# Designed miniproteins, single chains, continued (3), part 23

Each design is a single chain, and the fold is of that chain. pLDDT is the mean over its residues in the fold that is shown.

## One batch from the design tools (miniprotein)

Design m8823
Fold by ESMFold2-Fast:
Structure m8823 (fold): chain A 120 residues (1-120)
Amino acid sequence: AVTITESGGGTVAAGGSQTLSAKVSGVDFAKYAFSWLRQAPGRPVTNVATLSADGRLTAYDPAVAGRATISRDVANSTGYLDLADLEPSDTATYFNELIGGTADDTNVYSGGGTQLTVVA
């Protein structure tokens, strides 16, 4: 089974920065596109950032563009999201989705995610 474990959340002051990580096991992470998603309490899930399977294309939500960086370390099977200039609106549970190239392995969610709380 594919397992994704997110970490790096916590409580951070506005204007600070934070790195979130996701450890992937059970698959070759280099074969998957991956996205960082977030959900604030009572709000819909939104896509924050996406990295293509070949690592050449990135996409960012306008809410974080210019202050977010998505990356991965294939050797350690870990994905990252670096967030700078944090705002209270960044308060959410952050989690990952993997998208594979086959119909039987198109989407995989990590489950619980990691909670980031940004205080003014």
Scores: mean pLDDT 83

Design m8824
Fold by ESMFold2-Fast:
Structure m8824 (fold): chain A 74 residues (1-74)
Amino acid sequence: KPSKEEIEKFIEEIKKRIKELEEEIKELEKKKEELKGKDEEEVKKLELEIELKEGMIALLEGMKSFLEKVLEKL
């Protein structure tokens, strides 16, 4: 079994990646608002990139929740 410390470290790495993705989404949202009504094709590309990153966050949150449950049982 992995140690409690190894699991805690992995949870922290996941938290950092989630924060990075949230910051990336925030920057993409700003770019989308700036291009609204000027370049609909670029707006659509930004929307797809945001959706992809939101999906990645959902997967990482699922992994974090699973690891937190494992940590509680150790």
Scores: mean pLDDT 84

Design m8825
Fold by ESMFold2-Fast:
Structure m8825 (fold): chain A 72 residues (1-72)
Amino acid sequence: MAELLERALAALLAGDTEAARALAEELRRRYPDDPLAQAAALHAEALAAKLEGDDERARELFAEAKRLLDAA
């Protein structure tokens, strides 16, 4: 999990939103029952959306991640 998270963050810092989304999807696929992993994947997608200028989508994804963490 941590390695995929670090790679997704590195992709986001480089502005590579496509790589970040691919890594977020891999994180969701490998850890489907882990709410922390699912929330981290949603956070990575939210940051990618924000970098692309989709602030509304970013807010929706951040809210979903928060709901998932609050339920865990």
Scores: mean pLDDT 80

Design m8826
Fold by ESMFold2-Fast:
Structure m8826 (fold): chain A 75 residues (1-75)
Amino acid sequence: SEEEKLNRIIGLVLRMIGAALDGDRETAVRDTKAAIELAKSLKDPELQKENLDIILRTAREVGDEEAVRLVEEAK
């Protein structure tokens, strides 16, 4: 369901934050990519935009330049 996708995106973003703070760049990038793909699969264009914006803001806040680039390219 769309709700299950939204909950999974939240989980991936939280794990990405933890990985980035721990210096685990590989996990942070992998979870960012997974969150982007789920957000792009959302049927509601407004929810897609909002979730991509959340992922982008979070990536910028944790300083993951590759994650920021990936989200910008997905928009």
Scores: mean pLDDT 83

Design m8828
Fold by ESMFold2-Fast:
Order: C-alpha cells, then structure tokens, then sequence
Structure m8828 (fold): chain A 65 residues (1-65)
C-alpha cells in the first residue's frame, strides 16, 4: 500500500543520517525493523525516529538490534 513505500523511504533516510543499517519487513499492519552496524546511541536514535514514523502511519512497530 502507499504508506508502505513512505515508511521504506523514511527508514532508508534514517539509516543514512544515523549511520546504521536498517532492514524492514511488513506483516499486515505490523512493521518489523532490524537495526545493525552502529553505536548503541545511533541504534537507539534510529529506533526513536522509526517508532514515531510507524505511529504516524498507523503501523505497529517491532524493533530488533
């Protein structure tokens, strides 16, 4: 759906800005993200950004480090 593409674009931008790798998988209205290859601070900041984005788009978010 249209919001999926927007979330994927936001995740890609978040990874570029924070310097971490982000993998995204969708399961219905749930989005699962895996955040890797960065400092603990960078991973936490990426997770915060994605949590806000998911909430704004109506997704349930599950985060793995």
Amino acid sequence: DLDRGLFEALAAMTGAVTGVDIEVEFHGDTVEVRISNGSEEAKREAARILEKAAAGLGYKLEVHF
Scores: mean pLDDT 82

Design m8829
Fold by ESMFold2-Fast:
Structure m8829 (fold): chain A 55 residues (1-55)
Amino acid sequence: SSDEEAMRDLLEKAKKYAELNPEKAEEVYDGLIELAKEYNVEEIVEEAEALKKEL
């Protein structure tokens, strides 16, 4: 769906942003996780949580 595609696009942007701004990465991933939960995109929730643990 378009929402799933948008969430995947946001995840890719979040990863790039986290690489450049690691001190803000946790907040960005937290925001993405909450948004992905709202749209029931569990795959993005799991990937963002895994990336957050690597910070």
Scores: mean pLDDT 83

Design m8830
Fold by ESMFold2-Fast:
Structure m8830 (fold): chain A 80 residues (1-80)
Amino acid sequence: SEFDELLKEAEKLIDELKEAVEKGDLETARKLFAELQEVFGQLYELSKDDPEKQAELEKFVEELQPRLEEIGKIAKEKLA
């Protein structure tokens, strides 16, 4: 489904974002972060009227939140 494809795309973008920030490629990281925000926006819209998809998305976000926080920490350190 479109929802499942977007979940896979989000996971791929998070992997690519981590690699970009670790390399100090902040321009690529900013682009990937913007793309990730767009994908999450689409996921939220697709889940808006579907409680099962909302629960799946919430679980997905909870599992990825620590990873996104670590990526943010690395990015802040690279800006110093």
Scores: mean pLDDT 83

Design m8831
Fold by ESMFold2-Fast:
Structure m8831 (fold): chain A 69 residues (1-69)
Amino acid sequence: SAEELLEELKKKFGLESETLEEALEQLRRRHAGGVEALKGSGATRLVAERELPLIEEAIERAEKALEEL
């Protein structure tokens, strides 16, 4: 359900969202920040390389769930 997905995403990414739409907006902002971090170097880039695929999967799942509402 959308509620179960919201709780999963909140736990996995540390989001303080009350709705799945809010969670999606936060994930999109985090993705944009991660893309910018890839242009850098060191630990920030390594974290971004690790998190971006997980964020992209979460965005796709949230978008699909919202289309079913």
Scores: mean pLDDT 83

Design m8832
Fold by ESMFold2-Fast:
Structure m8832 (fold): chain A 72 residues (1-72)
Amino acid sequence: NPNNKQAASLSMQGLGALANGDTQTAVQLAQQAYDVGSGEIKDYAQKLLDAIRAGDLDSAASYVGKIIKLVQ
């Protein structure tokens, strides 16, 4: 699914923004991942968005890993 692959790409970019301290950009990218994603990927994108809002880089990285695995 191209939309779920796009959600994975956006999720990776969001994690990168959070790692660089750009929480505003990270939230925007994770929100876009949530909006374009479907099914279980949308569920993990919501958890990623919550982790980013909390500043929890470790949880955010874990959820991005789950999203990547689901698009393979």
Scores: mean pLDDT 88

Design m8833
Fold by ESMFold2-Fast:
Structure m8833 (fold): chain A 71 residues (1-71)
Amino acid sequence: GAKEAAEKLRELAEELRESDPETAEMLLNAAKHMEETGDPTAALMLAKELEKRGLPEVAKKVRELAEEARK
């Protein structure tokens, strides 16, 4: 569900906090919106942005978590 997916997004943000603090902050914001609304749209938009920024592996993980939030 959305809560479990948001927790995993926060874990991913913590992993990136030292190497890419800007991406970590974006992940935390998407996690908060998804937990509060149950809507994965912010996470899906972030995944698209991350792919454009040259972070396709992070984008893939974010998309997978957005799909988990719908269940």
Scores: mean pLDDT 83

Design m8834
Fold by ESMFold2-Fast:
Structure m8834 (fold): chain A 75 residues (1-75)
Amino acid sequence: AEEEAKNRIKEAGDELVRSVEAGDRQGAIDALVRLTNAALKIKSLEEVERYSQRIADALAAGDVDGVRKAVEELL
């Protein structure tokens, strides 16, 4: 279950990074929703809220490296 959730986080995180690099705002939002839902299965609500905010801030700034770092810290 935890390994499956981690794989889901990685898949959604990879898609989030690709969408941001491509300038696909809707794809990035959809991937972030999937990432958040997967993370909630193995992380605390407070931890998920913290990382979701960091990812959202990086997305707003177009900071691909910030998105990558936040996703890596979720794993």
Scores: mean pLDDT 78

Design m8835
Fold by ESMFold2-Fast:
Structure m8835 (fold): chain A 65 residues (1-65)
Amino acid sequence: RSAAEVARETIEANRSLGHDEDFILRAIAETARALGFSDETVEKIRNAPSAEEALKIVEEAEKKR
């Protein structure tokens, strides 16, 4: 699966569990770290204003690979 697909599933799963946006952003950032993205990319994801913007960061970083 692509990193973007994994990130989207992470968002859906955590929203279904009732987690807030800050928790979801942390979950996406940890997923990106586990998938081998750079610390700079992980920090950008962590500091994104929304889960949707974090997903865009994952998509752009994956395209560079």
Scores: mean pLDDT 81

Design m8836
Fold by ESMFold2-Fast:
Structure m8836 (fold): chain A 67 residues (1-67)
Amino acid sequence: SMEIEEELLSKLDEEQKELLKELKRALENGDFETADRLGVRLALTLDDEQRKLLSQYVRSLVEEKEK
């Protein structure tokens, strides 16, 4: 959802935003190995609320691609 993406982006610094962009691109390309690596790297820099938003966002992207 765009709303979840906007909320997540508003809570991230510039480096975290770049990691999220690369993660989104990897997921859109079906590169799940790169997506997992980037997701772990990003998650290590996030608090619990930000990690929850990231999980919801990734889930929404995967669901859109499967339909």
Scores: mean pLDDT 79

Design m8837
Fold by ESMFold2-Fast:
Structure m8837 (fold): chain A 63 residues (1-63)
Amino acid sequence: MEELKKQIEELVKKTLEEISRLNAEIDAYKAAGDQEKMEEVRQRLYDLANEAAEKIDELREKI
């Protein structure tokens, strides 16, 4: 159980770091007025969040 908790914590940490990077890219493109690239990065953020949530749920089920 301890191993699974650690895996969840590490996955959450990694995901939050990636989300922060993507949010920074969204803000940069928003400031530049690049709507198309901003929407592309936003889609990547949604995909990442959904994938991470699914993996976290799978790990929690094993606890």
Scores: mean pLDDT 80

Design m8838
Fold by ESMFold2-Fast:
Structure m8838 (fold): chain A 63 residues (1-63)
Amino acid sequence: LVGKIVRALEDLPPTMPGVLGLKKGERVLVLKEYEDGDAVVRSLETGEEGLVGLDKLEVIGDA
């Protein structure tokens, strides 16, 4: 999913340091993907970067 734009399907709280909090509908760019289904993403709204679970995101396009 690296280079894809994905959208949060629900509100995602920042549960620990390094985890990015997202609101439902927020769009992020996938920067790095890990084999366990986590990714480093950048919010297109805030510019913030952090870890999110890919299972809570919907692919909406290419960057």
Scores: mean pLDDT 78

Design m8839
Fold by ESMFold2-Fast:
Structure m8839 (fold): chain A 57 residues (1-57)
Amino acid sequence: MKEVKIAQLEAAKAILEAGIWTLETLPTSLSEEEREKQIAELRKAIEELEKEIKELE
């Protein structure tokens, strides 16, 4: 069912958003460069999930 797939993609997106929040807000042992790279990768993953959600709607 499309609704189940959309719900799973939305959940994955929420987890990635929480990951970005953690990297931006909480103290980390990562360098600024590594932190920015990880945030950029997470943002790209979110964009791909948003595209998939729109195609299923």
Scores: mean pLDDT 80

Design m8840
Fold by ESMFold2-Fast:
Structure m8840 (fold): chain A 72 residues (1-72)
Amino acid sequence: MAEELERRIAELEEELRRAIAAGDAERAGRLTDEALELAARLAELLGQPEVAARLRAQREALVARAREVAEA
């Protein structure tokens, strides 16, 4: 299951990058929320809750960058 979750997280990251490039803030928000949930599940399977916290912080930073691009 961990490999499947890792793959799904990678897919969400790619989709998030594309949504940001397209200026689709609504889609970027939905993808971020989904990625946070999958990251938490992955951390539980790996016994590493710190990983979930780190991934949440990274995704929040990515969404913030998207807002900066949209405002430019």
Scores: mean pLDDT 73

Design m8841
Fold by ESMFold2-Fast:
Structure m8841 (fold): chain A 65 residues (1-65)
Amino acid sequence: MEKLVELSKEIRELIDQYDSGKMSEEETLDRIYKLTKEVVGEKSAKAAVKHVREAFERRRKRAAE
């Protein structure tokens, strides 16, 4: 449980860097994949990356609407 909390914190920091323009979408997703894979395994990491990617797309669409 605590390991997942730490992972969530690191993912938030990566998303914040993406939002501030310090990191590209591709770099952010790659880093999230690597961190998540080590904690919860490859299948769960792929699902998490897909979820974050969809969240980025939704945010972009919402900003345009």
Scores: mean pLDDT 76

Design m8842
Fold by ESMFold2-Fast:
Structure m8842 (fold): chain A 90 residues (1-90)
Amino acid sequence: SFEEIVEEAKKILEAMEKAVEILRKDPTFSEREIRAFEKTFENIKKMLEEAIERGDVERAKKAINAGKQLLESLAKRHPEVKKIIEEVEK
């Protein structure tokens, strides 16, 4: 349902925000890498907010999947991000 998608969207946005905080505290990530991640996060957030405002279920699902893929990519470099993904899937 749309309500389930909105709830999943909130979890993905919270997960991405937590991932940004983890990256900022990790000295192995350069400022350039962190900025690139933050820009991608902002783009996904805007797409998701616009999709929810318009009731566009398919666009919202696409944005949620993009967020999940970004988090999974980061989890390969940082184990703490994997814990965030597991929390979202509960």
Scores: mean pLDDT 80

Design m8843
Fold by ESMFold2-Fast:
Structure m8843 (fold): chain A 100 residues (1-100)
Amino acid sequence: MKVVMEVTAEDGEKVTLEGESWGELVNKAVEYAAKNKGKKLKGSPAEAATGLRILGFETKDGMLIFTFETASGKVITYGATIDEALADAQAARAARARAA
């Protein structure tokens, strides 16, 4: 099932991100943030069929912040540097390429 999020940059640029999973959507959001480090980004709420919802995504001062709502209705926020998140995404991609 597809997960979709609209991301808006501070200069008004918009992009629609799509993934077949939450992990794919999060990785695409991280890659987009890494390409746009000098811009403040804001993501729309995204819903998936699996009881976990992204309520928000934003970048601020080199930080990447996701806000999630769990199936139990609890709101949780995770923050990481864009550089750390990008390194993790690139390492995962390299591991998949070596497994092929």
Scores: mean pLDDT 68

Design m8844
Fold by ESMFold2-Fast:
Structure m8844 (fold): chain A 88 residues (1-88)
Amino acid sequence: TEEALRRAAELLLRAGDAAEAGRLDEAARHLREALELLREEPGVPESWVRLAELLLRQVEAARGASRLELEALGALLRMAASVLLLSV
């Protein structure tokens, strides 16, 4: 549903903010919840599920990342949310 996709986008935005702040466990939690919603929603392209999985792995691997790397990761998550919202 459009509402489920909007919730997934909101979770991606929250994950981006958390990642930028260095709260990687919180970012991963939001990403796992968004990924669950995307996997359960009919009609979501496999590429979006794959992108969310890739972003989750990047968040999980970001321990010891620089501020600039965390800012970039946050920006990528917010961009993914924006693309998802444009598709609703």
Scores: mean pLDDT 84

Design m8845
Fold by ESMFold2-Fast:
Structure m8845 (fold): chain A 87 residues (1-87)
Amino acid sequence: MEEKLKKAREYLEKAREALANGDVQGARTYLGYAVDLLKEIGKSKLVEEAQKLIDEADRLPDDSPEAVRLLQKAIEYVEKAIEELEK
């Protein structure tokens, strides 16, 4: 469990760096990896919300400001999910 949470945090940080650099595709990829790890730990409403936001962003052009906004929200949900699971 702890190992998967640590890896999910590493992917979350990579997703933040990708978004900061304008790499929307990289951010989607890293967020997807984090969400997949968290799904293996168990059911979480926050993880389900993050997945929906990632899926919506994936349907938009990579240069879309809305895609960036959706992925920023997904990052927030993943961070909260990790924090809840670490307790």
Scores: mean pLDDT 82

Design m8846
Fold by ESMFold2-Fast:
Structure m8846 (fold): chain A 61 residues (1-61)
Amino acid sequence: MTNPNISPDLISEIMRRLRPHLSVEELRELATKINKAENDEEARKIAEEVLRRVEERRRRL
């Protein structure tokens, strides 16, 4: 895996953090979005947006 614009450690951390809250299909979508991100900042924003949606769903029950 080569992604000089995004650190592999960050990708691993994001996936590990969100994995228990997302289905396999949602994880695949997240991975695709991160893979298209231009840099670490964009990848973090994508992860934050997804996490926010998950938290809102949990709040709503």
Scores: mean pLDDT 73

Design m8847
Fold by ESMFold2-Fast:
Structure m8847 (fold): chain A 64 residues (1-64)
Amino acid sequence: SAATKAVARGTGLALRAIGLNTDAMIELRKKGEEVPVGFKAEGELGKKAEELLKEAEEYFKKAA
Protein backbone atom coordinates (compact mmCIF):
# COMPACT_ATOMS: atom_id res chain seq x y z
CA SER A 1 0.00 0.00 0.00
CA ALA A 2 0.98 3.66 -0.34
CA ALA A 3 1.03 3.99 3.46
CA THR A 4 3.44 1.04 3.79
CA LYS A 5 5.79 2.57 1.20
CA ALA A 6 5.70 5.95 2.97
CA VAL A 7 6.59 4.32 6.32
CA ALA A 8 9.46 2.40 4.67
CA ARG A 9 10.87 5.58 3.08
CA GLY A 10 10.52 7.60 6.28
CA THR A 11 12.23 4.85 8.28
CA GLY A 12 15.11 4.72 5.79
CA LEU A 13 15.66 8.48 6.05
CA ALA A 14 15.55 8.37 9.88
CA LEU A 15 18.12 5.53 9.90
CA ARG A 16 20.39 7.58 7.61
CA ALA A 17 20.19 10.51 10.06
CA ILE A 18 21.12 8.16 12.94
CA GLY A 19 24.01 6.86 10.81
CA LEU A 20 25.40 10.38 10.33
CA ASN A 21 25.27 10.98 14.09
CA THR A 22 26.95 7.60 14.74
CA ASP A 23 29.73 8.40 12.24
CA ALA A 24 30.39 11.69 14.08
CA MET A 25 30.58 9.79 17.41
CA ILE A 26 33.05 7.27 15.90
CA GLU A 27 35.29 10.13 14.72
CA LEU A 28 35.30 11.64 18.24
CA ARG A 29 36.28 8.26 19.73
CA LYS A 30 39.11 7.89 17.18
CA LYS A 31 40.47 11.22 18.48
CA GLY A 32 40.32 9.87 22.06
CA GLU A 33 37.41 12.16 23.00
CA GLU A 34 34.59 11.10 25.33
CA VAL A 35 31.15 10.94 23.70
CA PRO A 36 28.55 12.67 25.94
CA VAL A 37 25.10 11.18 26.59
CA GLY A 38 22.56 12.61 24.13
CA PHE A 39 25.28 13.62 21.65
CA LYS A 40 24.08 15.39 18.50
CA ALA A 41 26.28 16.06 15.47
CA GLU A 42 26.82 19.79 14.81
CA GLY A 43 27.76 21.89 11.81
CA GLU A 44 27.18 20.55 8.30
CA LEU A 45 26.70 16.93 9.49
CA GLY A 46 24.09 18.06 12.05
CA LYS A 47 22.30 20.09 9.37
CA LYS A 48 22.15 17.06 7.03
CA ALA A 49 20.81 14.86 9.85
CA GLU A 50 18.12 17.47 10.68
CA GLU A 51 17.07 17.71 7.00
CA LEU A 52 16.78 13.90 6.77
CA LEU A 53 14.65 13.78 9.96
CA LYS A 54 12.38 16.55 8.62
CA GLU A 55 11.91 14.63 5.35
CA ALA A 56 11.20 11.42 7.31
CA GLU A 57 8.49 13.27 9.31
CA GLU A 58 6.75 14.30 6.06
CA TYR A 59 6.66 10.66 4.89
CA PHE A 60 5.23 9.52 8.24
CA LYS A 61 2.53 12.20 7.95
CA LYS A 62 1.61 10.85 4.49
CA ALA A 63 1.35 7.33 5.98
CA ALA A 64 -1.19 8.44 8.62
Scores: mean pLDDT 75

Design m8848
Fold by ESMFold2-Fast:
Structure m8848 (fold): chain A 91 residues (1-91)
Amino acid sequence: TRLFQLRRQYNDQMNRLRDTALDLVRRGDSQSATRHVQDLGRTGLQGTDLHRGVGISSMSRLDDLADQTRSDPRVTGTARRQARQLRQRVL
């Protein structure tokens, strides 16, 4: 029971950080988005093996979105759609 609660809290936190990073990418703030993605990676790496996997996967995808926004600010709509998809995968 407690393990399920801790996993849920961790996943919720990682999802919130991911959503925040994607929102920053959407607004064209690539520098803040990149920093947030790095924070996601650090947090994930400090968790259990399963939690580290989630952090690494989220970091990788958000890094790709940050790169897209840096080169083309018109990708904001795509970033929003991908945020929703990532939420559905980890929830």
Scores: mean pLDDT 52

Design m8849
Fold by ESMFold2-Fast:
Structure m8849 (fold): chain A 86 residues (1-86)
Amino acid sequence: MAALREALEAAAPEAEAIARAAESAPPEEQEEAALEAVRLVAERARALGHEDAARALELVLEAHRALAAGNEEEARRLYAEAQEVA
């Protein structure tokens, strides 16, 4: 898990800014901001060469999009796959 930690540390200032901006936003915008922060960490992980960590985070993002679309079965499968990669 050093790869994920390194990505989180690299993304921390931007992720914190996104989270802070979302604190007073409507629930829909807070959820979108959380997903954007996860996407940012995934991008940093990939840039640092941590492909598995990036893939796991990307699967979490896909799972959340599936849930938003009403595809609970697909979301469950994607979350399971993310846990296996991480």
Scores: mean pLDDT 73

Design m8850
Fold by ESMFold2-Fast:
Structure m8850 (fold): chain A 73 residues (1-73)
Amino acid sequence: MIQQIQDEIAALRAQKARLEAQKAALMAQLKVETDKNNILRLIGEILRIIGELFDLELRIKELEKKLAELKSQ
């Protein structure tokens, strides 16, 4: 059980790192973009990734709390 939770946290952290890298790349594109339609599309994609990162962070915190409770027993 503890090992499974640790493995799940590790997998979610890896996914978070990937999404943060994607967000950074999109923000770099946004900085040099001059077309209004492309700017709006990039902003939409960045906001979507921010939402995904928020969900991942909540899941990681839930698992870390559960892991701490199991280790304290």
Scores: mean pLDDT 85

Design m8851
Fold by ESMFold2-Fast:
Structure m8851 (fold): chain A 80 residues (1-80)
Amino acid sequence: MPTLEEFKASPYREEAEELLKRAGELMERAQASGDLELIRYAGEVANEVYRLILEAVKTGDESKLEEARRLLEEMEERLK
């Protein structure tokens, strides 16, 4: 797992912060809905997005950030 220092020095830091912010906003929307199925789904997606961000920072694999973005788009569509 990358250290906090490695994360802060990463060229992906800005994109990672944006993806984490978006995941948090979508999680809040799921919680506001009161739908337990959506809350559970949002939690699973947020966990996977976090894993993909950590992998991208550790390996430099930008495709992991693209996958995280795709998952967030699918989640956003489900919460419309």
Scores: mean pLDDT 78

Design m8852
Fold by ESMFold2-Fast:
Structure m8852 (fold): chain A 66 residues (1-66)
Amino acid sequence: AAEELAQRVLDAVIAHLKRLVAEGYDKEFLLSVVRTVERHLLDRGVPESLVKEARDRAIKAVEEAL
């Protein structure tokens, strides 16, 4: 289902973003990765509300890891 797809993508993206933070990538670049994932989820027909929730959680994970 769309929710299951969004959750699996979110978990993978958060893990990747945490690695990029550890490698010294800046917040602007990390947020660009989040925006790219958001666009891909919307293109796959994931509801906007779920994409927004996933985006907010990814942004929070980046901010907490910085």
Scores: mean pLDDT 78

Design m8853
Fold by ESMFold2-Fast:
Structure m8853 (fold): chain A 59 residues (1-59)
Amino acid sequence: MYTEEEAAELGRRASEAAVAGDREEAEKWLQQLREAAATATGNAKGNALAGIGEAERLM
């Protein structure tokens, strides 16, 4: 199960890859964020959903 910190770190990595133009890397992190959003609860789920939205906006 993903923690709040783990979900935040996944979001950061996805956004960094998206900003760098590395779509393949960004999509790999987005896959993990989507898994976190599906399985996590509370703040961890919120962080995962926020990370997905931010990375997709930057791609």
Scores: mean pLDDT 82

Design m8854
Fold by ESMFold2-Fast:
Structure m8854 (fold): chain A 87 residues (1-87)
Amino acid sequence: MEEKEKRVKELLEEVYRLFDEKIASGEITPEDLERLRKRARQEPIPFYRLFLEVEAGDKEALEELVKRMPSLDDAIEFLETLIERLK
């Protein structure tokens, strides 16, 4: 259990690093982030809104989404998939 919690933290840090690198490189523009934030504000389904907030680079939304995963294994799989998509 403790090792899975550590893995989730490591994966969260990797997502943050990749996201910050894409913003710094200009692959993700401030205009792209504002469009995603606007879409998130218009999303009536709370859980799906969290996904849109995560795409907009909201680190608190990502942590909240991970907390709402059914298990640590689901959280790990989700974060690994997200990292693959960001590469």
Scores: mean pLDDT 76

Design m8855
Fold by ESMFold2-Fast:
Structure m8855 (fold): chain A 75 residues (1-75)
Amino acid sequence: DAAAREAERLLEEARRLLEEGERTGDVAKIQEALRKAGEAVEAAKRAPDPTRGRELIEEAFRIAGRATELRRKVE
């Protein structure tokens, strides 16, 4: 499933950026992680397996939530 694979790739990138932004206080990396998590949600919505799509969307929202909270704390 190309959509699920794309969502997984975007989530992996978002997770790495969030971890780096958290360690360094780099707001730009935190913002990029949030952006990629949003792209992952859109990719996951296109997944033909609704169970897999929902799991990917839930992970994307978790990453986006952490990025939003972290951005608020450093600003």
Scores: mean pLDDT 82

Design m8856
Fold by ESMFold2-Fast:
Structure m8856 (fold): chain A 65 residues (1-65)
Amino acid sequence: SLEDQVRRIVELVKAGKYDEAVELIKELLKTYPLSDIVVALDREAAREGIPLSKLYQLILEALKE
């Protein structure tokens, strides 16, 4: 589910595994609308105390060519 994948992304971010987090966001973008991914990531990051600015940096990197 999207929620399971988003929890995995947040755990990767907490572990400093940013490249793996970006790759998983890229895979989600093939299946889910960006808006759904952003809402789910924001919700999970708030639970884990991850700054929204850090999530936006990773999302922008995932959208990169």
Scores: mean pLDDT 83

Design m8857
Fold by ESMFold2-Fast:
Structure m8857 (fold): chain A 75 residues (1-75)
Amino acid sequence: LPSREELLAALPEEVQKLVEEAEKYMDEFSKGNKEARDKVEELLRKLQEIAEKSGDPALEALVGYLLYDYALRRM
């Protein structure tokens, strides 16, 4: 599988910023900021909608990585 960095570099700057924001809030959630959960879920939903609309396999793969990472952080 391509790395997270390779997938991110293939995306438009606007989408890259959404991914970075989602990762930032996932880190905050993991550090005990439970208020970050709603923001993470909002950003992941928005990224899923963009992936579905674009049909871009790179974005679909990256969103899959983010969803998996978020699920592990909730365990």
Scores: mean pLDDT 78

Design m8858
Fold by ESMFold2-Fast:
Structure m8858 (fold): chain A 61 residues (1-61)
Amino acid sequence: MSFEEELEKMAKYYESQGKLELAKKIREIKKEAVEKNWSRSEALRKFHLALEEYEKELKAK
């Protein structure tokens, strides 16, 4: 599976769980990765950072 397909699959998964903001951020990372020609490793790094920020928001509530 390409990293684009993997990120889209992850976005759909989180969207199905009601995590709409996380899904939106994942799709934004996918779009930016394509537009800026990011490597798969860089795109995945951005994805993991988005997960960490989402977890921080959950802790704040």
Scores: mean pLDDT 77

Design m8859
Fold by ESMFold2-Fast:
Structure m8859 (fold): chain A 55 residues (1-55)
Amino acid sequence: MRELIRRLAMADTGLSEAQLDEIEAARTEEELRALAERNGISVATARGIKEALAQ
């Protein structure tokens, strides 16, 4: 399931595997916001990806 979620997130957002790894590794809302802004996605999208990968 994790691999499928990662592939779908990359396809939907255009993020690379490395960028997705950074989002998954974020520990705080501050880090997540900075990553979302850097990657041109919304904080809500980044949070959704992180939550999906945590399942």
Scores: mean pLDDT 78

Design m8860
Fold by ESMFold2-Fast:
Structure m8860 (fold): chain A 56 residues (1-56)
Amino acid sequence: METIHVKIIDKNGKVLDDFDVPKNQVAIKTTEWMKAHNLHLVRADPATNEFHVEAE
């Protein structure tokens, strides 16, 4: 199964976490991670698999 390396980045450009997920589970796994940390998605960059988040 193909895996995607995703990065979760805060509003200051700091990498909060990075991990590999199966390509078909990226949306689920990133959403679960954000909910667990009380963060919401501001912007996703599909070219780099970077997910920019900020506090609720």
Scores: mean pLDDT 80

